# Ledger of designs, part 8: designed miniproteins, single chains, continued (3)

Each design is a single chain, and the fold is of that chain. pLDDT is the mean over its residues in the fold that is shown.

## One batch from the design tools (miniprotein)

Design m8265
Fold by ESMFold2-Fast:
Structure m8265 (fold): chain A 69 residues (1-69)
Amino acid sequence: AEAYYNLGNVYQAQGKLDEAVNAYQQAIKLKPDFAEAYNNLGNVYQAQGKLDEAVNAYQQALKLAPSDA
């Protein structure tokens, strides 16, 4: 899970938003309670202008880890 999450972070930094989405989704598939992956997936969707998908991802992150800094 961590390796895909880190890969998603690298793709996002490179502006490879579709590849970042795929990497974060793989991280979530391996660890469904991965709040940080949902949060970063929301950031990527927001960057793509997919605002409804971004809201859903952020809400899932908040639901899994409401006290996460």
Scores: mean pLDDT 81

Design m8266
Fold by ESMFold2-Fast:
Structure m8266 (fold): chain A 68 residues (1-68)
Amino acid sequence: MVPEEELQREIDVAMVRMVGSVAVLSTEDPEAAERVRRATEEAVRALEAGEMSLEEAIRRVKEAAEAA
């Protein structure tokens, strides 16, 4: 079985991907959609590597959607 800590990371990654997908589907701006996709991919990579927290990952995705 996966360690509980690793299982939580997988859940966190899934949550970040879901937030990113919702943001992409909700945006009317193609450039904003592209920024969200890139931010989501970067956040997922950093989260999987243990270099970023779930909160920071979600913040980055939201920042890409709302800010430059």
Scores: mean pLDDT 76

Design m8267
Fold by ESMFold2-Fast:
Structure m8267 (fold): chain A 60 residues (1-60)
Amino acid sequence: SELDKKIEELDRRIAELAAREAAAIAAGDREEVRELVLEESRLTLERMLLFMEKKELEKE
C-alpha cells in the first residue's frame, strides 16, 4: 500500500540519520548529535502516526 511505502521510506531515512549520529558522536560534535537526535525523533513520531493510521484502516 502507499502507507507501507511511506513507512519504509521513513525507516530508511531514520537508519541514515542513525549512521550520521554515530559518526558525529565519534567526532565529538555535540551540536550535530543534538540536531540529528531531534530529526530522528521527528521522523520516528511521523512513522508511529502513519503506522497507527495503517492499523485503523486495516480495521475496516
Scores: mean pLDDT 85

Design m8268
Fold by ESMFold2-Fast:
Structure m8268 (fold): chain A 59 residues (1-59)
Amino acid sequence: NEEALELGTKAYKLALKAKDPGLASMAFSVIEVARQGKATEEDLELAKELLKRAEEMAK
């Protein structure tokens, strides 16, 4: 679940830059479960979706 941690971290940084606390909170939740080695495929999919949304907001 290294991929979930990487994607979640990128989404979190972009969400903070975009000043979206809701998106940042969701990304941080993915980071926490990934750090524990417990990220599921749903967490990975969520991380990908959050990153896409954060990138769109940060442009």
Scores: mean pLDDT 80

Design m8269
Fold by ESMFold2-Fast:
Structure m8269 (fold): chain A 91 residues (1-91)
Amino acid sequence: ALEDYLAHQRAVAPEIARVVEEALERVKSLPGADEDTIRLLENALKAAREGFADTAILSLAVGRVIAEKKGQTEEARILDEALARVSELLA
């Protein structure tokens, strides 16, 4: 049911928010950090804090693909590590 789906989203969202927040701080610490990646992670963090874990996870996945295509190796690595942590939390 939709209510069960939303309840599950809200239950995992705090842990996803922590992963996104750590990834955002790591990206912001990079010399010449990509502003688009920062904005995407800020939006992902907001979504997770509002209880939308799936939206935050999708934003991480999209961000990783974009960073890889732009040749932003460190941003792509940080996002890949964040996605691995999310997968481990949801296992």
Scores: mean pLDDT 84

Design m8270
Fold by ESMFold2-Fast:
Structure m8270 (fold): chain A 93 residues (1-93)
Amino acid sequence: SEQRKASLQTARDINLIGKETSEYLAKKLEEEKKKVEEEGKKKAEESDEEKAKEILEEMEKKVKKLEEGKKMMEESAKKSEKAAKLNQEKLEK
C-alpha cells in the first residue's frame, strides 16, 4: 500500500540521517583526539620530568575516552546503515 511505502521511506530516511550524524560525530571525536594529543605532548615538553609524566598520563586517559566515544559512534552508524538497508529491502517487496 502507499501508506506502507511512505512509512518505510520515512524510516529509511531517518536511519540514513542517523548514520550521517554518527559518522560526523566520529570524525569530530577523532579531530578532538588529535588536538588533545598535540596539546598534551607540547605541555609535557615544556614541563619538568615528573610533571611531564602526569600530563602524559592525563592526556592518555582523555584520548582513551575519545577513542571509546568514536567506537560507539562508528557502531551507531553501522546499526543505522543496517536498519536503512532493511527498510529499503522491504520497499522492494
Scores: mean pLDDT 88

Design m8271
Fold by ESMFold2-Fast:
Structure m8271 (fold): chain A 83 residues (1-83)
Amino acid sequence: SAEEREAIRELEELAERARELAEEAERAGDEATAEAARQLAEELERVRELLARGEISAEEARRAAEHARGLLRLLEERRREHE
């Protein structure tokens, strides 16, 4: 459905942001933030796959994306603390 496609796109965008943060944190020597960001990207990719397989609803995927967006903001703030 259109809702599923939109949720998949949102999850993919968040996973990319998390991967970019992980690479930036690794270059800066912030291993804790890098590890957390990598794990977040992996979880987002898993949620996307479950949605694509019809194992979860678009509503559940959207809730996961909202939660992930909050975590990503916190990790981005943590990364800034190490600058």
Scores: mean pLDDT 85

Design m8272
Fold by ESMFold2-Fast:
Structure m8272 (fold): chain A 61 residues (1-61)
Amino acid sequence: SMSSALARALAGIVEKDEELLRQSIEELKKYKKELEKKGDTEEAQKIQEIIDKLEAQLEAL
């Protein structure tokens, strides 16, 4: 779920846990794909912005 992915992302950032960050990014990418299939492009864009921030955190580890 979105809330589960965001919770793991926060934990990964706080703990510098690469695996939690990677898992969160992958779950959010799947959710974004579902939103795009429904035509919810505004919500999909918001999810992409979260993914971009998480990928930046992963690169900073």
Scores: mean pLDDT 79

Design m8273
Fold by ESMFold2-Fast:
Structure m8273 (fold): chain A 82 residues (1-82)
Amino acid sequence: APIPGGNPTKDGAETVRAIARALREALAAGKLTAQSLIDVADTIAAEFGKTELAEKAKAYAEAGDFEGALEQFEKIAEELAK
């Protein structure tokens, strides 16, 4: 739902969605690595405090499930938009 005024949480959701989109483009180009996903997950946890979802993203990345990791970033964006 549209929010009349901007706030840090809404801006965070847009930032995480932009990051997830860039990572999907990197995946399509064969440039995405598990370490890149782990580093992004750590950064998102530090900035936005969504540690549970970030830890799940890291676990998927370590397993080589890059789609699973990207889905966790999308969930972080959804939680930040609430």
Scores: mean pLDDT 78

Design m8274
Fold by ESMFold2-Fast:
Structure m8274 (fold): chain A 75 residues (1-75)
Amino acid sequence: MSENQRQAQAVFDALKNAGLLDNPNKQFGDKTVRDHVADALALYGASEEDVQAVRNAKDAAELKEAATRAIANIP
C-alpha cells in the first residue's frame, strides 16, 4: 500500500472505532462527518468519482462501503 493509502485507512479506522461513522449527517465542527471523511480522502489522493460517492452516501453502511472503495483506489 502507498503511504497516502495507509494514512487514509488509519484515519478511517479511527473514526469507525470511535463510532463517528454511524451518523454520517451528524455535524462535527464546521461540517458533517460524511464531509470530513470525503475531504480527508481527497487530501490523500482519492479520485473525484470516489470522493463524490462518499459525499452522496445516504447512511452509515453506504459511507463505510464508499470510503473503503475510495481508500483501495488511492495511488
Scores: mean pLDDT 81

Design m8275
Fold by ESMFold2-Fast:
Structure m8275 (fold): chain A 99 residues (1-99)
Amino acid sequence: DENLEQAAKLNSQGDKLLDQGKYDEAVKLYEQAIKLAPEDSPVRASSLTNLAEALLKLGKYDEAIEYARKAYEIAMKNNDFGTASRASGVLGRAEALKA
């Protein structure tokens, strides 16, 4: 699927920006990946998890919590326990930092 391949590519480009501390730019690429990724796809769950991580780095805790929850739900539907664990980790960190 061309949209799935493009979403995966955008997700990977976002990861590179996240590693560089370019959180606002990473958010934009993850949002584009999510727009292209099919509903309930593993790429969508991964991109939502990475978006939540970038938002957490930007101090946007409420948004990070919301996207991490969405990522967790999709990952669990796919039995993708690796992505579900990562999303749960972001959720826990965002909740702790918000308190």
Scores: mean pLDDT 90

Design m8276
Fold by ESMFold2-Fast:
Structure m8276 (fold): chain A 90 residues (1-90)
Amino acid sequence: NYIAKILAHSLLGGSVQGSYPAELVPGRMVANGQIDTAIEKVNNFPGLSKESKEAAVAELEEAKQYQAANQPNLANVKLQKAIDIIAKEL
């Protein structure tokens, strides 16, 4: 569901780049250094199960570690995994 993916990406403070079928570009969150804000938004979102929150937060924590290690491509992969986890619940 492309709408669910857009909503998940928006929840994590990202932006949509592209056309339908919609493309999600999570890399801007890493560039903006907003991973901690994304973790707070996931934990406070009432529409997600505890299991999905924990899984998405784990991926975001790994993204933060990769960003600190100057590995933005790997951080973006982890951000995309968090988006996919959230999108399955929406």
Scores: mean pLDDT 67

Design m8277
Fold by ESMFold2-Fast:
Structure m8277 (fold): chain A 87 residues (1-87)
Amino acid sequence: SAKEKQIEEEVKKIEEFFKGKSFHDYLRELAKEKKLKSGEETLGELLRELKSLGVSLEGLDAFLKKTGTVDESVLELLERFAEAAGL
C-alpha cells in the first residue's frame, strides 16, 4: 500500500541518517557531541533531528523493530518523546 511504501522510505532515510551506526552507538556519540547528561535529553535531541527529516513515529518504530537494537522500555520512552516532538 502507499502507507507501507512511505514507511519503507522513512526507514531508508533513518538508516542513511545513522550512516551505518547502531541506534545505541548513535545515541552515545550524540550525547558526547552535544554534552548531554541523560538518556532522556539525548532521545529528545534525536527526535528533534528526525522530525526535521520528515520522519513519522510509524517509520521510526519500523526501523527499530527491523534492527532489533532497543528494548521495550526505550521504545516506550521514544513513543512518549515522539508525541511531544510532534512525530
Scores: mean pLDDT 73

Design m8278
Fold by ESMFold2-Fast:
Structure m8278 (fold): chain A 69 residues (1-69)
Amino acid sequence: MKIDWAEVDRALGLMAAYLFLKNIKDEKVREKALQKAEELMDEKLARGEPVTVSDIEKVINEVIEEEKK
């Protein structure tokens, strides 16, 4: 069986993002935060860099702060 490790890393990143997004009540903020998290994951994977839970948390918090303004 061929395992695409980049796909596995992306799936783990999405699971982490989902856990942070689950308690966000505003659907627009959730959608924007998820999009930013996906962009970060794609950029890191393209550069051969690991996606960390901390990176996902940071980008989601940045979107939340932007939407407060």
Scores: mean pLDDT 74

Design m8279
Fold by ESMFold2-Fast:
Structure m8279 (fold): chain A 74 residues (1-74)
Amino acid sequence: MADDNRQAMEIYENRTAEMVRRASVEAVERALRIALRNGETFPQEALDAAEAKARESGNQTVLELVARLRELAK
C-alpha cells in the first residue's frame, strides 16, 4: 500500500485531471480525503476525472468525497 500513499500525495500536490486518470482509485480516494481534511479542494476537471473513475470502479466513497469537495468550491 506504500505505492497508493505515494500516488495520493502526488495527486494532492498537483491536483490535475491527468494524474487522477493515471492513478488507482485507492490513491485518488486518499488524495481526496487529504484535501477534505485540510479544507482544500481540487479543480473541476480533476474532480470530474475522479467521479468518472469512481463510477467505473463502483467506489461510493470516492463519489461521496467528490460531492463534498464540490461543496467546498462554493
Scores: mean pLDDT 81

Design m8280
Fold by ESMFold2-Fast:
Order: sequence, then structure tokens, then C-alpha cells
Structure m8280 (fold): chain A 86 residues (1-86)
Amino acid sequence: MKLIITLRNLSEAQKQAYLEEARRLAERGYDVRVRVEGDTLTIEIGNLSVTLVTGYALRAIGLELEGAEVEIRFEGDTLIIEITFP
């Protein structure tokens, strides 16, 4: 499965944390693409298991419970998660 996660209205600390997570995934051999546009970060990860994709969806729901605006949709073999921080 493919995951596309878009993170908006990031603080500098949040942006650095997500960039570090993306780097660790790339080091583990995942096909990771990152795009940075100001306070918006888009991370694309190829060839994730259903279990790992589910983990990302659950993490996004956790962020929604903490006040973020979260949209999750499934398009073919791609899970798309969009998170806007308060």
C-alpha cells in the first residue's frame, strides 16, 4: 500500500520531528518522498503493509482527539491522510 500524509500549520519542532521520522523510514528501506512548503509537509511512503498503514491512521485519529483537523480517505491502494494542526 501507499501512504500520502500532508501536515499543515506545523511548528518548527513538529516539522523537524516529522522530517526525522521520514529519514528513519528511508533508512529502513522504504520508498519515501518528502516535499516541504513553508509550514506544510507532504510525505509519501510506498510499499507499506496494511498493519503499518493502520498504525498511521490510528495516530492521525489520536491527533484529532488532541485538537487537530484530520481527514482520512482511501483511493485505490493509497491511504491519504491530511492533518491541520491548531
Scores: mean pLDDT 85

Design m8281
Fold by ESMFold2-Fast:
Structure m8281 (fold): chain A 98 residues (1-98)
Amino acid sequence: AQEERNKAEADGLIEQLKKIVDETKKYLDEAAARTTPEQAAEFQAKVDEIKKLGDEASKIAREGGREGVNQAGSLYDEIKKKAEEVKAEADRLLAELG
């Protein structure tokens, strides 16, 4: 029973991680279309970093059992905070270009 619960929680967390990565990419792709090629490359680098962190957290959730799910949950909170910070920075840079 515990293994089934761990798997269900891991699957749910992995889905939430994918959602944050996808939403962040979409947001920054839209910002990149409104900025210079140099800033667009910077936004792409930040998306790649968030994706890498999401992939690592997903692996920990799948392979680490209960402790892995708990650790991945903490990483999810950090990734979410980083995504919000990157979106705020993109908004600020676009405002400065106007």
Scores: mean pLDDT 82

Design m8282
Fold by ESMFold2-Fast:
Order: C-alpha cells, then sequence, then structure tokens
Structure m8282 (fold): chain A 89 residues (1-89)
C-alpha cells in the first residue's frame, strides 16, 4: 500500500542519517532492519516483481556496506533506494 512505501521511505531516510553520523549497529539490529524493509517491499502495491527485486538488492547491499563500515557506499545505496521510492510515492 502507499502507507507502506511512505513507512519504508521514512526508515531509509532515518538509516541514511544514522549512516552519515557513523552510528554503530549490531549485526542483530541490521538483520532486523533488513527483514523489516524487505517485508515492506514485498507488501508494496503497483510495483513489478523486477522493481521489488531491485529494491531488495539495494537493501541487502546497503546492509552489507554498513556491516563492513563502508559508510560512503552505504549512503550512496540508501540515497539511490530513497530516490526510487520517492518516484513511486
Amino acid sequence: SMSDIELLLQMVRILLQEVRNRVEWSEEELEKVRRTMEELIDSLEGLSEEQKKELKELVREAMEAIRNKDYEKAAELLEKLAKLLEEHL
């Protein structure tokens, strides 16, 4: 639903701000955020399966970048994710 895309976008923006501030995340916290974001992506109406796959791949790559403390790459991936979500909102 549209409410799910807005919630996902808010989560992405918060995570992007945390990444820019170099906030440290536990593995358990990152996995929980990844699962929640992927579940929200799967619930989105009006997106193709290809679009959902692209969004989930960006989430996975961003979480891996955060885990590796590659904050520049994480920020780039999250910004790309936010832009794709904004285009659909």
Scores: mean pLDDT 85

Design m8283
Fold by ESMFold2-Fast:
Structure m8283 (fold): chain A 57 residues (1-57)
Amino acid sequence: REELRKKLLEAIGKVLDALGDVIDAELAGDEEALAEAKKKFEEAKEEFDKVAAELDA
């Protein structure tokens, strides 16, 4: 339980960090930074979904 909660908090943190990078890259018009941030966001969201599924089970 505690381990899943820690994973969930870490996953949320990664999602928020990646979103910040995406917003920053879009505002700067940096296509390379945007592509990198987009990959991070997708990976973080996938990890979050897996942890959330374990909590639901």
Scores: mean pLDDT 80

Design m8284
Fold by ESMFold2-Fast:
Structure m8284 (fold): chain A 99 residues (1-99)
Amino acid sequence: MEEIRKVLERGAEEVEKLAEENKDLPIASQAARDVAETLREAAKSDDPVEISNLLVAASLIAVGYFEEALLQGDEKGAEAARKILDVVMKTGREVDKLL
């Protein structure tokens, strides 16, 4: 579980850096904060099912913000949301290797 926690915390830190880099993009900045919070919540869990469900929730949050950015014509926000989703997917793959 310690290795899984470190992977989730690293994913949250990467997403938090994206929030800082995109602080002038409201949709992308909010997407990064919500995703990072979800990953940090997953890092507090010792239940593999809960961790898996929170990783799915994080990916759905990123997808939702990507769609919102596209609907508002925010191309930069959409690209940032895609990068956030990539971090979530990479984090999920590393967690799966440890289960």
Scores: mean pLDDT 86

Design m8285
Fold by ESMFold2-Fast:
Structure m8285 (fold): chain A 67 residues (1-67)
Amino acid sequence: RAAEDEALARARELLAEGLRAAEEGDLEAARRAIEEAARVLRDSGAAGADEAAEAVRATGEEAIRRA
């Protein structure tokens, strides 16, 4: 549970960084942060991690398209 909570917190921070970078026009930094967020979730092995990682990637792709 603690490891899953830490992975979720880390992924949220990375997604927030990616969204800010996309809004600033730094698409490389945005993509890197979003991919790391998805990776952290997948590597956690938590139930629903794959679905959560897909949601993070979808949100990040939308932000990058908007930038």
Scores: mean pLDDT 78

Design m8286
Fold by ESMFold2-Fast:
Structure m8286 (fold): chain A 92 residues (1-92)
Amino acid sequence: MERRLETDILISLARMMISIMKKYIEKTTAEDLRRALELLRRAAELEPDSPEVLAATEELIEVAEEVAKLHPDDEEVKRVLEEARRLREEIE
């Protein structure tokens, strides 16, 4: 019960960050992507079967792919994208 509330808060915060990153895509950094990923990773630890965590992780991957296209030489962005894809695989 408490875990579900914590998971919902983490997902909501991650989705808010993803929404802001989409709005300011050209200003989005690897650190911004990593912070959202850390929230989703924690949510997945608390509730591994959550379809909401999976959906939010897919949204983060879409944003990370766009940021990677804008900054093709940014290895940190590519690393966060790879970590987000691994998290999606772990959830499935």
Scores: mean pLDDT 85

Design m8287
Fold by ESMFold2-Fast:
Structure m8287 (fold): chain A 73 residues (1-73)
Amino acid sequence: MVSPEEVEEFLKKLEEEASEMSENGTKEEQIEFLEKAIEELKELKEKSSDPETQKKLDEKIELLKDALEKLKE
């Protein structure tokens, strides 16, 4: 199982990468980034046993799915 600390570090990295990608990435690069990030977050959620961590991952997945849907329009 992944640790809560590992998940927290991953989320911080993801937020930094998402910020850079939204500013500097092409539409195609942003779509690829979001699809990859969503898959990675889903895997972390499955490996996490902590309810608080799972809730944070669910919230992040939903935000990224919303962003992806807007880009695919």
Scores: mean pLDDT 79

Design m8288
Fold by ESMFold2-Fast:
Structure m8288 (fold): chain A 78 residues (1-78)
Amino acid sequence: LSEEEQKEVEAAVWEIKAAVHLITADRYEKKGDLEKAAEHYREAADWYEKASQVSPDPEPYRKGAEEARKRAEELLKK
């Protein structure tokens, strides 16, 4: 893979990791395990931040990270 292709693949992999954590967070939230849900929302935010660092278009990833962090904060306030 070229350097550019490697960056695109890396961003996509981190986006997928973020998505897995969002799905896991939603499952825990529906189960009423808000602490676990918040943990996974924070993990999703971290992976979105990593994707934003390598992506040529970082804005959608940064927005995803912000939304995930906000959701985690809201859940912990209950």
Scores: mean pLDDT 82

Design m8289
Fold by ESMFold2-Fast:
Structure m8289 (fold): chain A 68 residues (1-68)
Amino acid sequence: SADEYYEKGLELYEKGEYEEAVKEFEKAIALDPNYWRAYFYKAMALSKLGKYEEANEYEKKALELSAA
């Protein structure tokens, strides 16, 4: 489920495995495109990887979805 991928992403994020965390959050988003928390944490992981412009776009998407 989307929640399972999201939880796995969080575990990887806490371990500092940011590239792997991004992939798990992408799987959560693929199953639930309205999963704003997955967009938010994907943005955070991208920031840790130095991908600031990509992170900003996902943060924006998370904010849009959380307001819906």
Scores: mean pLDDT 87

Design m8290
Fold by ESMFold2-Fast:
Parts: structure tokens; C-alpha cells; sequence
Structure m8290 (fold): chain A 111 residues (1-111)
């Protein structure tokens, strides 16, 4: 599992995704385990809180590593549950880099 996360992060770095530099694979794996049984509403709340409780206004500031990891992990599970489609622009709070990285990790994990 952790090895697949590392491979996805290496691929993201090769594609120029700067967010991959602040995501620790061990912390992401731990956070994925923590969020595994969270409801759709709890996962949405994590993403909204990462964007200062505003689901519609794009961020101008870079997330802390801890905030980025939580947002990415929550997004992976929301994509898996098909209850939120970030790719359709419904959640403009999510940056294109966060969406792309979450997709690469989800694909690597078979989610």
C-alpha cells in the first residue's frame, strides 16, 4: 500500500505537481486509514474546513502539509463513493493540483 502511494507521488513529481513535495506518504497512509469509515458528509466537511469553511471561493494560500494530506485523503474517498465529482468543478475550493494528485493516488490504489 505505502509503496503504491510512493509510486503515485513520484509520478506526480515527474508531471510537475508541486503539492507532491509536501505530501508525506506515511502520513497520507495513516490519514487514509483514519478516514476509511467516514461518511460522505464528514469527508465533505474536511474539504470545506481546509478551505476556511468556504466551499465556493478558490484558495489564494497554499495549504499546510497536514491540511493538504487531509483534503487529498478525503477527496480520494469521495471519488470512490461517487457522491462528489470534483472533476466537474462542483467544489472550486479544491485546486487542480489537489484533484490531479488525488486521482493519481486513487488509480494506484485501485479506488
Amino acid sequence: MIEKIREALEKARSLGLKIADIVDPEELYRTLKELENKSVEELKKIIIEANNNDPFTPRTEVLSPEEAIKAIAALIYLMKKEKLKPSDGFFPALTPEEVYLARLIAEALGI
Scores: mean pLDDT 72

Design m8291
Fold by ESMFold2-Fast:
Structure m8291 (fold): chain A 70 residues (1-70)
Amino acid sequence: SHLAEGERLYAEGLEAERAGDLETAIRHYEQALIHYEKALKESRDRAEQERIFARLKEVGERLRRLREEL
């Protein structure tokens, strides 16, 4: 599912960021956002939508911060 793929990519992005591989982290975060956006469009459950929205906000903030550092 798009939600599961988004979670996987976000986790990989966090690992890359922790390792100092910022370019890889940015790439994974960008891909995670795409999958989370698709998951949000397909979701019909309020609790799931709220969870996805929180992830979009969190990943978006991390990505914005990393892009500002380049």
Scores: mean pLDDT 87

Design m8292
Fold by ESMFold2-Fast:
Structure m8292 (fold): chain A 55 residues (1-55)
Amino acid sequence: ISPEQLSEATERLLKVDEESPDDSEKMKKTLEEEAKRLGVSPESLLKAILEHLKS
């Protein structure tokens, strides 16, 4: 996954969290859609996003 793709996916998930912070199903669906678009597992994408936010 490229840094550009990771930043884009991170921004999309943060936007969903801001707009619907209590909608965990919407967050999971968005994560799954981004993971599918990027050709990675949702678990791998979530891990990459968490590491990106940590750095």
Scores: mean pLDDT 78

Design m8293
Fold by ESMFold2-Fast:
Structure m8293 (fold): chain A 77 residues (1-77)
Amino acid sequence: TEAEALERLAELLAEEGLDELAELAREAARALRAGDRERALALEEEFVARARSLSEAEQERVLAAIARAAAETEAAL
């Protein structure tokens, strides 16, 4: 599910040392589980804005983490 993908993304980002983005992903997942889609969307927008401010190498690691989180959770649908 969407919340499961964000929880996996947060774990992967924390492993990469991208703690601020990991926290935003965790908060977005919590908002989705609480049914607060408006808050989840706002947190996802903040995540994208913060990711865009990173170095090119860090952005590549974020994209790899997103792809992996999506692949791991897609099999559960």
Scores: mean pLDDT 82

Design m8294
Fold by ESMFold2-Fast:
Structure m8294 (fold): chain A 61 residues (1-61)
Amino acid sequence: ATREEAEELRRRGEEARAAGDYAEAAKHYSQAATLYDQLGDHEAAKRAAWLAGEARALAEE
């Protein structure tokens, strides 16, 4: 996995969140967290995982 790939997934999560699609946002943030962790960027991974949790909590309609 590349850092650019992880950043792209985080960006897609941000776009989904802005559109109110919290379920998709949570999915993309979770994928970004996994890639950041694989890259050894544990701080970015923790932040992306936290954003995924927040998005999932908001995915109530």
Scores: mean pLDDT 82

Design m8295
Fold by ESMFold2-Fast:
Structure m8295 (fold): chain A 68 residues (1-68)
Amino acid sequence: MQPKSLEQVAQELEEDLRQISGTKTGVKVRVEDGKVVVETSDPLLREIAEKLAPSYEFVYEVKIVVES
């Protein structure tokens, strides 16, 4: 089995967070410098993203970034 790319992991994490939120709340997951980066202004989604990170194999590190 081929390992998941970071881009695939980021897409799956973004979809999971959108399903959990059930809202139009801004959440964006991307790959930056070999890391999966989660951007959200919702503190609940931030906590969920941090808890989900250890469940994703082949994720080097998850960073939570909040703008404004």
Scores: mean pLDDT 63

Design m8296
Fold by ESMFold2-Fast:
Structure m8296 (fold): chain A 79 residues (1-79)
Amino acid sequence: MSPEQVAQKTVEKLKQLGLTKTAEAVQRLIEEGRPVGATLWGHQQLAIKAEEGDEKAKKALEEITKLAKQSGITLPPLP
């Protein structure tokens, strides 16, 4: 899967969670030619929601992390 496809999957997951404004911002980063940055920002927003106890966000975070790793996207180490 390409970095652009991972970023697009991130947009889909954000929309499924009702984070429409966040999904729009991630989509804009893809259009600006920044799919890795789009994935990183969307991943951080999913992580915040997962910390708030959103089980769907936690599942989406795990899936996007796996797809990013498979596509050679290096995510920052978790603290």
Scores: mean pLDDT 81

Design m8297
Fold by ESMFold2-Fast:
Structure m8297 (fold): chain A 66 residues (1-66)
Amino acid sequence: AEELIEKAKELYRKGIEAYDEGKYEEAIRLFEEAIRLAEEAIEAGAELEAGAVLTGASVFLVITKK
């Protein structure tokens, strides 16, 4: 379960970096992958930490898709 959270966090960080550089398409892809892994981690019982990634990545994803 921790591996899913760690992967999700890594993708989330990379997504933020891409967003800061104006690479919105790359950021969207990274945030979508982070969300998928975070959702999987939540289903596996890692709710608190995965929930934080899910929330953050979802907010950025919605903003970048607008």
Scores: mean pLDDT 75

Design m8298
Fold by ESMFold2-Fast:
Structure m8298 (fold): chain A 65 residues (1-65)
Amino acid sequence: SLEELRRRLAELGLPEEAIEAVVAAVEAFKDDPEVALQMARRELEEMGLSEELIERALELVRETL
């Protein structure tokens, strides 16, 4: 669920803005998992998150999709 995704991203230590961006990408592209992952990655990279944190966040997204 998206609520579970939000909880796990928060536990991972993502800032609220990053969590919102990831959830928005998943909701917008729920019918295209690859596009959802690409959009989430772009948002997190633009926010300046570390590669390690981005990869961990994207693993949680894959589990949700």
Scores: mean pLDDT 83

Design m8299
Fold by ESMFold2-Fast:
Structure m8299 (fold): chain A 96 residues (1-96)
Amino acid sequence: SLKEEKEKLIEELRDTMLATADALSAQGHEFDAGVVAVAGAVIYTTSKKQEPSEKLIEALRKAVELAREALTHAQNGDIDTALEKVKEAIRVVNAA
């Protein structure tokens, strides 16, 4: 169901955003890590309250993909690219 798919995607997005924050913190970027962690929490709480729709599911899938790319860049020390991917993930979800 769309509801179950939404719940799975918002949890996956939250967990990936938290992992990205941890990777940023490990690279010494504590402020950026805090911003990403807070953004992930806000998206989780707001998306959980939204009615599931095909548009929201597509946006969440794209945001998860972008968050995974951000995690890889953060782990590799490419902080600027990681943060741009995080910003894009936030924009995609907010546009839905």
Scores: mean pLDDT 88

Design m8300
Fold by ESMFold2-Fast:
Formats: sequence, C-alpha cells, structure tokens
Structure m8300 (fold): chain A 70 residues (1-70)
Amino acid sequence: MEEEKQRLLEEAKKIMTEAGEKVQNLIDKAKSALEKGDLEKAKQYIDEANKVLTEAREKVGELIKKINEL
C-alpha cells in the first residue's frame, strides 16, 4: 500500500515537473513575442501554457484521488 502511494506521488510529481517546464518555455516564447511586438503570437503562447497547466492539474487531481483511496 505505501509503495503504491509512493509510485503515484512520483507520477504526479513527474507530470507537474514536465508541465512546469513546458509552461516556462511557453512563457519565455511569449516574452520574446512581446519584445518583437507580436501580440497575437504572445497570446497564443499564453493560451497554450494555460491549457498545459489545466490538463496537468486534472491528471494530478485524479492521481491524488487514487492515493487518498489507498
């Protein structure tokens, strides 16, 4: 039981870490687009970052539920 909890926690951490890296890359691209005056491109990167974070939060939420039921 404890080993299962640890595996699910590590999976959740990995999902959040990977999502955080993707979000940071998109934020950096959005900043670069803003510096070039490309407002539409900047908005697209921000929208993609929000989507990545939302999907990761949903996946992690499901894993947390499984952990709490163990």
Scores: mean pLDDT 85

Design m8301
Fold by ESMFold2-Fast:
Structure m8301 (fold): chain A 59 residues (1-59)
Amino acid sequence: EEEEKNKELLEKIKDGSVTRAQQDELYEKLGEGYKEEYEKFRKKVDAMTASGRAGAAAL
């Protein structure tokens, strides 16, 4: 039940169709374990985009 809801929120955040502000709101709604999962994903994306491929630099 709660697990499915958190999974769905993560999918929406990863989809990239939401704004930065919406991502922050969704992140706050995530359970503790899912917040850690999202943070790992975010770090991975940040590392991949370190060269500034699709947006502003994240230094």
Scores: mean pLDDT 67

